# Designed miniproteins, single chains, continued (2), part 50

Each design is a single chain, and the fold is of that chain. pLDDT is the mean over its residues in the fold that is shown.

## One batch from the design tools (miniprotein)

Design m5813
Fold by ESMFold2-Fast:
Structure m5813 (fold): chain A 61 residues (1-61)
Amino acid sequence: PRPPPLTPEERRARYQAFAKELQDEIDRKLAEEGDTPEVRRKLIEEANKKIDEFDAELEAA
């Protein structure tokens, strides 16, 4: 059983939800490891990769 294909409206909602979750994760990681420029840069790079992967999944769906 597979879900129906996403509508443009649903894709946008999913993307926005993902972005909010990603921001929460960054906030949590900063609290865990400390709010330093090097930690922020590392988290931003990881987030960028996650965003690219998520975007690719939405394009494929």
Scores: mean pLDDT 77

Design m5814
Fold by ESMFold2-Fast:
Structure m5814 (fold): chain A 58 residues (1-58)
Amino acid sequence: GDVIIRVAEHDSGLTREQVLELAEAVRNGDEERLREIAERSGISVEQARSVGEAVLKE
């Protein structure tokens, strides 16, 4: 968990809170929330999903 969060913060400019919100959105299947966070953070929906999935699988 923590290592993936730090990598996402460094590589994607996401905050810890945003990375955790992405993980919850992926867990809940909340596509709308994923899109909102991705747009707010300036990353693609595919990148947002990948980050969230990585946190959940670690």
Scores: mean pLDDT 75

Design m5815
Fold by ESMFold2-Fast:
Structure m5815 (fold): chain A 86 residues (1-86)
Amino acid sequence: SKEIEKKLEELIKELVEAIKAQDLQKALEKIKEIAKFAVENNLSLSYVVKKVREALEAELPESQQQLIDDAIELLTKEYNKLLKEK
């Protein structure tokens, strides 16, 4: 759904802003919100990971590339945890 895609993009934008602001607490909360939204709307992990990675790679400087991998790892862990509870 186009509407679901737009809501996912809004959540990803908030994650990008939190990481750019170096607000670790908010970034972790946004990763959990993205994972929950994805599971509740039957979005595949691969699709969500691709969207998050593309946004972070576009917005973050090369010096913060390690944060991208960490964010994807945390997102994957939360998504899989929530999927088992569904």
Scores: mean pLDDT 86

Design m5816
Fold by ESMFold2-Fast:
Structure m5816 (fold): chain A 55 residues (1-55)
Amino acid sequence: MSLEELKKEFEELVKQGLVSPAEFMEAVDAAVNGSEEEIREKLEEIIKKAKERQA
């Protein structure tokens, strides 16, 4: 998945209330201080955890 697609999926999960405030802060920190790859990895991690919570 592209970084843009990951960002869109993350925003959708945030809107659904499936991302915790702590996870949101981790994503913001990665976006400010991390590389593109670090942002990508953090978003994939959070998205995976959020999807697991839907079940």
Scores: mean pLDDT 78

Design m5817
Fold by ESMFold2-Fast:
Structure m5817 (fold): chain A 92 residues (1-92)
Amino acid sequence: GGNMEPGETAEGAALAAEVAAGVAAISAGVAKAVKHSKEAAKEAAKQAKESAKSAERNAEVAKKKGEEAGKKAEKAAEYAKEAAKLAEEYAK
């Protein structure tokens, strides 16, 4: 209860991790779609990687604040890491 920044609540941190995972997945899709443009694919892969790091940081916060929110955020962070890895492969 009370007014907190999104990262200060378990639910807020979990939501932030899920949003970051979604951005990582979209960025990986962009990297795949523009694979023949090396420069564009590398930029998309960079965005996917940054979003995956954001998801991981938010998952760590969520785990400290709430068990169910932490599990959900951890799953989102794992999904984001896989998306970032795929984006990096498309950028080669």
Scores: mean pLDDT 81

Design m5818
Fold by ESMFold2-Fast:
Structure m5818 (fold): chain A 62 residues (1-62)
Amino acid sequence: SALDQLARLAGVSPATVARLLEGARTGDEAILREAAERLGVSPERARRMGEGLLELQRMLGL
C-alpha cells in the first residue's frame, strides 16, 4: 500500500517506485540504471528521484 501511494503521487508504476527506493537505499548502480532506462532518464536523475521518494515516504509516514 505504501508503494501504491508513492506511485500515485510520483506518476510512475509501483514496480518502478520499488526499484527507485531500492537503488536509493543501497546505492546499487545496476538497479538505478535499470530504473533510469525504464523511465527514459539519466541514472543521476533516477538516483535523485529515489532520494525524493524516500524523503516523501518519511514525510507522509508511509
Scores: mean pLDDT 82

Design m5819
Fold by ESMFold2-Fast:
Structure m5819 (fold): chain A 62 residues (1-62)
Amino acid sequence: SARAEALLARAREALAAGDWDAAARYAGQKGVMASIDGDEALLAEARRLGAEAAAGDPTAQG
């Protein structure tokens, strides 16, 4: 859906800017939308973006 695509674009922009919190939020919302739509490709993309956001998150350093 157009909304899921917009959330993907925002998640990618947040990752490029180093805003991992925003990237994780947008990826999570996209995952919910993809689950409703039954789109496994969008679900996989949302999970990938969420994993990248978590890997780049400074709070995950420990």
Scores: mean pLDDT 68

Design m5820
Fold by ESMFold2-Fast:
Formats: structure tokens, C-alpha cells, sequence
Structure m5820 (fold): chain A 81 residues (1-81)
């Protein structure tokens, strides 16, 4: 279903951004915050687009994962400081 597809993509994006955030912190601390924000925004925009194209249930799942991605981005930004 579209809901299950949105949930699967949300989980995949969460895993991808976590891995990217860890590499950004290792590579260059001064650029890490900008890179984290850019990667998080890209993932959130993709989920928002999936939600906009789907049912209200699909939109709710997309919003849930977008919020989780923002929360993990905020956590990694705090670690970068």
C-alpha cells in the first residue's frame, strides 16, 4: 500500500541520514552543521512530496518520519558543537 511504501521509505531515509550525519561529523566539523541541515531538508522534502501525493494516512506517516528526521538532525547538530 501507499502507507506501507511511505513507512518503508521513511525508515530508509532515517537510516541514510544517520549514516550521512556520522560521516559529516568525521569529515569536517565546520561544514557538518550545514551538511546535516541540507541532507535533513532533502529527506523531509521527499517525504512531504510523498504525503502530498497520497491519502491522509500516507501524509500522516510522511509527517511522522519528517519529524523524526528533524529530531535526529537536531541531535547530531548538538553533537557537532
Amino acid sequence: SAVEAARARGEELLAQVKASFEEFLKAHPSNAINAINAAAQSAIDELRALGAAGSPETAAVADEYAAQIQAIADEYIAKAK
Scores: mean pLDDT 85

Design m5821
Fold by ESMFold2-Fast:
Structure m5821 (fold): chain A 61 residues (1-61)
Amino acid sequence: DVEKELEEKVKEWSKVLSPEELAKKVEELAFQAASRTRDSAKAHAILEAAAKAMKEAVEKL
């Protein structure tokens, strides 16, 4: 489940990476995952999950 894996990775990476590095890495991963799917709804869900996870991570500063 790509959205769940991405959310879990954001949580793990937020503990060891700076917010800037986290945002860049998550953005790259989310776009790669979205580009691999042919389902527009799935691609949208992946990008939205990544955006929410990143926002939560940086807002906790």
Scores: mean pLDDT 74

Design m5822
Fold by ESMFold2-Fast:
Structure m5822 (fold): chain A 81 residues (1-81)
Amino acid sequence: PAAPEVVASTGTADPAVVRVGETATVTATAVLRLPDGSLLTVSGTVDFTATAAGNHVVPVPLVDPVTGHGVLVNVTVEVLA
């Protein structure tokens, strides 16, 4: 089947800033436009444990279990030494 179009995506980390050795909960949400023109909202959460200081890009895979449609949303987490 045709891939859905990404209409909007957002991502957050809680806490937004962590130190090396700490874990952030990363949550993302996306709105997909399906081939029939309908909108589908997908969301997901991953845990990220910081191993080095700097800005880290955390990929969050979002999949709707009913339709199987999904997208990958990248969320940036700031890590302090």
Scores: mean pLDDT 81

Design m5823
Fold by ESMFold2-Fast:
Structure m5823 (fold): chain A 55 residues (1-55)
Amino acid sequence: MLTAEEIAEKLIELGSSPEAAYSAARIYVEKGVEAALEAAERNDPVTAEALRKVA
């Protein structure tokens, strides 16, 4: 299972800001990828696209 730190690092590599990446990674670990995608799609489309590639 990927840790929040590992997910955040991958999102940053794909173009997310550190703040958006860590926020999305936390939601991913706690609530799953669908919840993280919904949150990211509302606030940061770049992080949402990066998260789709990581999931």
Scores: mean pLDDT 79

Design m5824
Fold by ESMFold2-Fast:
Structure m5824 (fold): chain A 92 residues (1-92)
Amino acid sequence: SASLVEELTGMLLGLIREGARVEVRIEGDKLFIEVSGLSVEQQIGLALHMIGLDLDGLPVEVKLEGDTVFIEIGGLTPEELEAIKERLEAAS
């Protein structure tokens, strides 16, 4: 849905404004997002926030490694995948 795209991109754009680096990749029906340049506290906050989101039952996986948060989102439509990728690329 449009609301899902806006929610996800809004959150990630906020992190970019705080100095984070965001990379996005589409692989099959999944969206992979890497957020780097975060403190340990910011990494934990982001991970908990993503896990706590009610994304209409969409599968979300989060992994922490070093200063990077890896996010995997499944169940998105091709249109939602393209919209999120385009918006994040424009901001990075």
Scores: mean pLDDT 76

Design m5825
Fold by ESMFold2-Fast:
Structure m5825 (fold): chain A 74 residues (1-74)
Amino acid sequence: SMEQERLLRELAEKAGLSPREYEALRLGVLERLSHAQIGERLGISEEEARRLLTNAALKIAKAAGGDAIARLRA
């Protein structure tokens, strides 16, 4: 939903995510794409997509707490 996208964007801004990290995170959390599918969508490798998501998760865990992504997926 647009509201879930807004909340995710606010979380990303608070955590200091780059625009690329946010794009990968949005696809994984809101659209539930795999690393391979994110790579195909963004024109990057599966490994690069995994790296973006790992970096995003670490920044979020440090800045906002680790439950925020789980809540968006629930």
Scores: mean pLDDT 81

Design m5826
Fold by ESMFold2-Fast:
Structure m5826 (fold): chain A 64 residues (1-64)
Amino acid sequence: MKKVLLVRGKDEEKAKELAKELGEKYGYEPIALPGMSSEEVYKKAVELMKQGYEVTIVDADKLL
């Protein structure tokens, strides 16, 4: 089962940096989604889960 980490945030660089760090640390394929709404990220997560991926969502603008 492939693991995917979706990271949203207002700051593109912060979202990309967090995605890379957490992806490498926990063995997820990181996807940075800067500027996407919570609803858009959730919709993408559901689509990936239907394809057989294990998906985790992180908001870079919030306390983890």
Scores: mean pLDDT 77

Design m5828
Fold by ESMFold2-Fast:
Structure m5828 (fold): chain A 68 residues (1-68)
Amino acid sequence: HMESLEDLKKRALEMIEEVIKQAKELGDNETIELAKSLKERAENATDPLDAAVIEIQAAVLLSILKSK
């Protein structure tokens, strides 16, 4: 199964939305700003590798938030 650019972008955006939600609950304005930046990058991604890297970056942010 080959993952399409649209499938990768969708996963990245879903992960970013979860980051924004968790950061808002914690009052972490710095992480909200970072997640918004990642959202813009994900929406404008034209390369599957870029979309995959953005998903990984969002997952790292989510992991950090869960440790707080």
Scores: mean pLDDT 82

Design m5829
Fold by ESMFold2-Fast:
Structure m5829 (fold): chain A 55 residues (1-55)
Amino acid sequence: KPPIEWTLEELKERLIKEFGVSEEVADVTLKPYEKPENEFGRYLLAKLIQEELEK
């Protein structure tokens, strides 16, 4: 599934599972991306996570 299609829930799962981020920190980090105007920032975060996981 390409990063542009990743939901906030999928980003939260990736942060917790792959990066060891706590659920509370992941929730706080992703709150701003619930707004449509921040969609591009969410896409960039998802792309960076995917690139890190591919290493």
Scores: mean pLDDT 74

Design m5830
Fold by ESMFold2-Fast:
Structure m5830 (fold): chain A 87 residues (1-87)
Amino acid sequence: SSLIEKAIELLEKAAELAEEKGDYELAERARRLVEEIRNGKLSLKEAAQRMVEIARRLADLGAETNDEEMVRLAVEIGEVARELLER
């Protein structure tokens, strides 16, 4: 699914940006979610729920560090998660 591919790309970018800000825990969580999605270990609902949690933490980090790109990425991850829940 192109939507799942987009989710993976956004989560990989989230991990990179979180690591650049020194949030290694958030980066690890995003990378772990990517691996679990790729390995088919999660339902779409479970993946979407974990994406929402990552998006929330990424938005908080972006706001704290005045990183508009990180805030926009968090919004995009949340939108993709919502679309996955509606399937």
Scores: mean pLDDT 87

Design m5831
Fold by ESMFold2-Fast:
Structure m5831 (fold): chain A 60 residues (1-60)
Amino acid sequence: MSRTEEAIKNLKEVLSEIKDVKEALERIDLYKKIAEEKLSKEDAEKINKFLDKEEKKILE
């Protein structure tokens, strides 16, 4: 697995353990900021796309 794929897998596991909607949304926002700050534009876009999908599931 690439480093980005491993990060996505870890984020999915962490988010699945958060039962509170507010905490999950705050965690997603934090991870988006970290990805944009620390990763290449391409890798940040991959992670943000995954996080947007997870956010949509939480808000459903």
Scores: mean pLDDT 78

Design m5832
Fold by ESMFold2-Fast:
Structure m5832 (fold): chain A 57 residues (1-57)
Amino acid sequence: MLLEKLKKAKTDDEIQQIIADFIQEAVEKKLDPEEVRKLLEELAPEVEKIIEEKRKK
């Protein structure tokens, strides 16, 4: 799950790479790219919160 991978990330670069990898894996699995993008937009507030918490550490 994307959020679990983000919580495991240590740096901003890892967070960006995890998001990019998630999109790429979804495309490789033949998921609709538009649906994947919408899922990321729905998760954006939670992702942003995780990033903020990681930066504070």
Scores: mean pLDDT 73

Design m5833
Fold by ESMFold2-Fast:
Structure m5833 (fold): chain A 90 residues (1-90)
Amino acid sequence: SALERFEKLIEEAKKEAAKLPDAEDIKEYLDLLLERVKEALKTKSPVEVLKDVEETLKEIAEYLKEKHPESAELLAKLAERVEELREELE
């Protein structure tokens, strides 16, 4: 399912986040993002949910770019992987 594939992306991102100076904050954010996706999938299509996630990740990556460039790069890469997952859905 789309949710199972998204959960795998979050799991991999959390492993990568472990190496970051702000690892705990990024992991907490990723856990919250996963819970929001689970909730959103109750009323929205997977394509709509993943598009919203992609846009949110890009915005947060841009916000973090100056102060936390490594965290910004991780979230930007996650956004790309979410886009790939969305494109594979039908």
Scores: mean pLDDT 86

Design m5834
Fold by ESMFold2-Fast:
Structure m5834 (fold): chain A 79 residues (1-79)
Amino acid sequence: SLKEEAIEYIQKAIEALEKGDIEKAIEYLKKALELAKKDPSVPEKAVRLIEAAIKLAEEGDIEKALEYAQKALELIEKA
């Protein structure tokens, strides 16, 4: 499902952020965002958290980007 694919991309983004591969992390978060927006079972709050994680990663705030990506993942998995 689109939701399961979004989860996979957020997990890949978190791994990339932890490894310092910020460009790849942003790419994965953007793919997760596209998939999450297309699946109505994904909570709107999770979509907003992915958008915030992208912005934070682009601004170089990796610690907050990780926090927001992890929160988005948790919300989607519980939905």
Scores: mean pLDDT 88

Design m5835
Fold by ESMFold2-Fast:
Structure m5835 (fold): chain A 70 residues (1-70)
Amino acid sequence: GHMDELLRKKREEAARGTAIGAIQHALGVTPTVLGSTVGEDKAVVEVEADGVRYRVTIDMKTGEITIERV
């Protein structure tokens, strides 16, 4: 329903912001967001920084962030 779409959009915006912050902290550069997938338990944000692609995985229950180069 409409409420589910609003909640999903809010979670997606939060996940993107978290991923950008994590890459800025780790690499000292602002990444370009290529895409995001938000689930109930985790979010995955694909980013590009200085020609290199990364996958940022956010655990929505623990707040743990994992950065993988792809």
Scores: mean pLDDT 82

Design m5836
Fold by ESMFold2-Fast:
Parts: C-alpha cells; sequence; structure tokens
Structure m5836 (fold): chain A 97 residues (1-97)
C-alpha cells in the first residue's frame, strides 16, 4: 500500500527526491534490495547532496555484501555532512571487514 502511494506521488511530481528516498526505505524494509537501490539512486540523481540518501545507499550495498561500494557511499555522505553519526558508525563497521 505505501509503495503504491509513493509511486502515485512520483507520477504527479517526478522530481520529488524525498518520495524516492521514502520509496527506497520501504523497499529496503521489505528486503527488496535491488528496488531499494534503484529508488535511492534516482533520489541521489535529483539531489546529489542528500547525505541521508547516500547513507541509505551505503547501507543497502552493505547488506548486499558489496563493502567497497558501501564504504564509498558512507565517505560521500560524510563529505556532505561530517556530523552524520549513522554514516560514521557504518563506515567504522565496513572498515572492520
Amino acid sequence: KKVEELKKRIEENPNDADAYVELGKVYYEQGNLEQAVDAIRKAVALDPNNAKALTLLGKIYYDLGRYEAAEKYFQEALKIDPNNEEAKKLLEEVRKR
């Protein structure tokens, strides 16, 4: 139901980066990692300085076992928002691998 609501928002406003971030979060929570990546990549394309979207993209790549990609996105998030505690913690975790 939430996916349908967010898809309708995107149909009405294709540049709604926040709708793509929310859609990615819903897919991630459902375990649909590929669809989550696609949604968050679209959000980042619309707003490249969205540290939250970059952090979520890193989390999804971490869950996919793609640790180098995860590290890259956490580093990019921290370049935009150096005080992002979630990205800092996740970067520490990926570096222990």
Scores: mean pLDDT 84

Design m5837
Fold by ESMFold2-Fast:
Structure m5837 (fold): chain A 80 residues (1-80)
Amino acid sequence: SILETIEKAIEAVKKGDFDKALEYINEALRKMFEELPEEYLPKAIGLIISAVGSLFAKDYEGAIRDLEELKKLVEEALKR
């Protein structure tokens, strides 16, 4: 699921495995285009861009925060 993939991305960031975090973020992005209602995509994409930018800036706390916000957004979108 998207939620499991986001959680794996968060765990990878916490473990310092940034290559794996980027792989999970990319997989989550792919699954979002398949499973999320179109109305949620702009905010979800924005959170992914922010999280990736934070990772490259070595702002790991910011990356985790953005991924946790993405998780909340996806949970809300999938409650339908």
Scores: mean pLDDT 85

Design m5838
Fold by ESMFold2-Fast:
Structure m5838 (fold): chain A 61 residues (1-61)
Amino acid sequence: SIQQKIELAKQHLEKGKEAIRAGDYETAAQHFRLAATYLLEAGYSTEEVSQIVRDAVEEAK
């Protein structure tokens, strides 16, 4: 369902942020890619997804 995809995206955004804080940028990139995929499948635009991922990266700094 759309709601399950949004929940999975949120989980991957959080794991991506944790990976950034740990200095594991490769793992962070993989999680943000998965989050972006789930958000796109849930009906978010590429512009919205780009902004959400940018915000998550900034929050992790």
Scores: mean pLDDT 91

Design m5839
Fold by ESMFold2-Fast:
Structure m5839 (fold): chain A 59 residues (1-59)
Amino acid sequence: SMMEEMKKKELEELKKKAAEAAKAGDSRTAQEYSLKAEEMFGKEAGEEVERAAVKAALE
């Protein structure tokens, strides 16, 4: 559905922004994106964003 596609797109954007922040060493901004995803889409979405940030930081 259109709503589910928009939701996935927004979550992917949050994951990208969190990963970029983590790569730049900005863990606070990465955490803020994770919390925003949790607030908007639930705990699993927040965990996905957090995992993306952690993975990016390890690169």
Scores: mean pLDDT 81

Design m5840
Fold by ESMFold2-Fast:
Structure m5840 (fold): chain A 69 residues (1-69)
Amino acid sequence: SVEELHEKARELIFESASKTVEAIGYIVGELAGEEPEKNREEAKRKLEEANELGKKAEELIEKKKKLLE
């Protein structure tokens, strides 16, 4: 159970990091003057997705902590 929570949390953290990297790509595009509005909206969407994944990972980490108490 603790191992399952750890592995799932790690998976979600990597997915969140991946979404953050995509968002940075869109921000760079906006700064370069490439479809600024579209790049801004995409960056915002990816950051929101990353935040939700991070929140889920945090919940799993908290469950893991409770099992180790």
Scores: mean pLDDT 84

Design m5841
Fold by ESMFold2-Fast:
Structure m5841 (fold): chain A 95 residues (1-95)
Amino acid sequence: MEEKRRLVALAVGYTIRGIGAELDGDLLEAGKAYAAAGLYYAKAGDLEAAVRYARKAAELFAKVDPEKAALVREAARALEAGDAERAIALLEEAI
């Protein structure tokens, strides 16, 4: 579907943004960008990529925002269990 291609493109864009923010030392912005990448991969049905970026966001948030870290850790667990709907809601709350 055309919508899935658009969602993957958004996820890739947020991944690039996250890398840039990490290089700049902006861990909060990097965490938000990787959480957004995870969100768009989850919406696109790429749960493996979604888990990877949710975990990356959780690692970064753990250093600067423990509340957001808890949300994206729960999202990663939901993705690993195949519950994309719950994961999407948690990732949206973390951004």
Scores: mean pLDDT 88

Design m5843
Fold by ESMFold2-Fast:
Structure m5843 (fold): chain A 68 residues (1-68)
Amino acid sequence: MELAKKYLEVAKEHFEEALKETDPSKAISLLRIGLFNAEKAIELGEGEIKEEAEKLKKEIEERLRELE
């Protein structure tokens, strides 16, 4: 639980930074790091943490499709 929560927080931080980033290449890099951490939160998480991580993963994937 605790490790999954830390991965989720790291994923959120990188997603927020990616949204503020004006350089598409840098934004893509931040989104990919966020995606990796969100996937780890899903893998290790349960209940609310897993659901939040799954939602965040979808948001990151949507943004990546817009930029790539």
Scores: mean pLDDT 84

Design m5844
Fold by ESMFold2-Fast:
Structure m5844 (fold): chain A 86 residues (1-86)
Amino acid sequence: SASLETAAGLLLVAAIIEARRAVEAGRASEEVLELIEKALKAFREKDYESAIEYLEKAAELAEAEGDEVTAELARAALELVKELKE
């Protein structure tokens, strides 16, 4: 649905904004931000499979680095993108 696509896109943008803040604050690596940016690009191209892979990696890395906010946003986006693929 268009509403689900909009929600997923908004969560991906929120995850990028938070990841950028985390990198600027020294709370996360540039790799987390790069993975979420790749996920948004794949999502816009309707390549949901690649978007899912990038979001899974981003969430795992953010969690490992202690950035729970970015990890939660990436996981929320991941769940919506999974619903769009099915």
Scores: mean pLDDT 88

Design m5845
Fold by ESMFold2-Fast:
Structure m5845 (fold): chain A 63 residues (1-63)
Amino acid sequence: GEEIRKAQIEADAKASDNKTALAIGRFAVEAGDYAGMEAVAEAADPETSKEIRRLLEEARKKA
């Protein structure tokens, strides 16, 4: 029904937003902007936030 269609649209929108957040996070790591990366992680979904934090920790270990 309509509910399934709406749920799918919302899921697709979140997936798109998560892809953008991850791309910004990776760019920030390459640029050395860790503060910006943390701000994005706080605003993102818990799953995306964890991925961004993993990238941050890996970057710190390689520094």
Scores: mean pLDDT 69

Design m5847
Fold by ESMFold2-Fast:
Structure m5847 (fold): chain A 83 residues (1-83)
Amino acid sequence: MNEEIARNAIDNLSRLGKLVVSAAELMYTEHIPEELLIEAAEKLGFDKSVIRTGLKIIREEGFFPPRDMELVKKLREAIEELK
C-alpha cells in the first residue's frame, strides 16, 4: 500500500512526490535528519509512513534533481515550528 502510493506519487511528480523529492534534497545537501523531515512533512499534512517509504525509494533508486522550491520553503518553516 504505502510503497505503491509513494512510487506513484514520485513517478507522476504529484504534490506528495514533489515533497518527497524536496525532503530528499534537504537530507542529502544540508544533512537534515530523516526523522525531522518526516515530522515536518506530517505537520504539513502528509502521511509519515508514505514519506518514509518515498525517501527509501529515492535512496535505493537514485536522486531526482528537480526540487520544488515552494515545498522546500514549507519544509524549512515546519522544521522551525517543531523546535
Scores: mean pLDDT 76

Design m5848
Fold by ESMFold2-Fast:
Structure m5848 (fold): chain A 95 residues (1-95)
Amino acid sequence: SMREERREAADEIMEDIDRKIAELEERMPSLDPAEQEEALRKMMLLGAMATAVAVLLVVGASVAELYRVAAKTYRLMGDEERAREYEEKAREAEE
């Protein structure tokens, strides 16, 4: 149960990462140089988040910890809406 819940949370985060990277890659050729630099920065943060989630899953971190890593990363990207959604999921996972 708890192991399955952690895997499901990690899979959800990984799917969100893959979607965001794909969206950024598709937009890249249409962006100006400053926007391209920001998009590359966001892709690097998403890659770091994927690595962190994979490591945390292996060491048996809680579902709430997985969601908080996602929330923190989205805040660093300036995506406050996504950050809020993941923080809410982390809170719910603790109950």
Scores: mean pLDDT 85

Design m5849
Fold by ESMFold2-Fast:
Structure m5849 (fold): chain A 64 residues (1-64)
Amino acid sequence: DVERLAGLLEPGPALVDEHLETLALIRRDVPGLAPLLDFAEERIRTEGVVLSRAGYEFLGERAR
C-alpha cells in the first residue's frame, strides 16, 4: 500500500503546509491510517511533493 501511495504524490511545494494540515486532520479522525500518513508526511516534508486527488481517494478507501 505504501508503494501505491508513493505513485500518488505530485510536485506542489507551495501547497506543502496545506496538505500537512489536511493529513493531521485525517490522522485525528482515522488513526489506523498512521503508517500511510507517516510515509506521506515524510515525503511531503523532504521532497516538496503533495498528495494528489487520487491519493486522497486512496486514503478514503483504506479508511473503510
Scores: mean pLDDT 83

Design m5850
Fold by ESMFold2-Fast:
Structure m5850 (fold): chain A 64 residues (1-64)
Amino acid sequence: MLPKVPTVDPSNLTPEQLERAQIIAEAAVKEMQKLVKEEGDDVPMSKLGQAGVRGAEEARRALE
């Protein structure tokens, strides 16, 4: 028993909130991977971030 270290867990969310967050995260990763595949060797982190945000926003809208 180790009660001295506060742990932050997704278990603080409901199962439905966790599922929604997972879908959004997967969509963001998919857009980032697509950009990396299209650009080839390397892509700026700022462009990867933009692709991730775009994927996440699209998934969030679809889940409304």
Scores: mean pLDDT 69

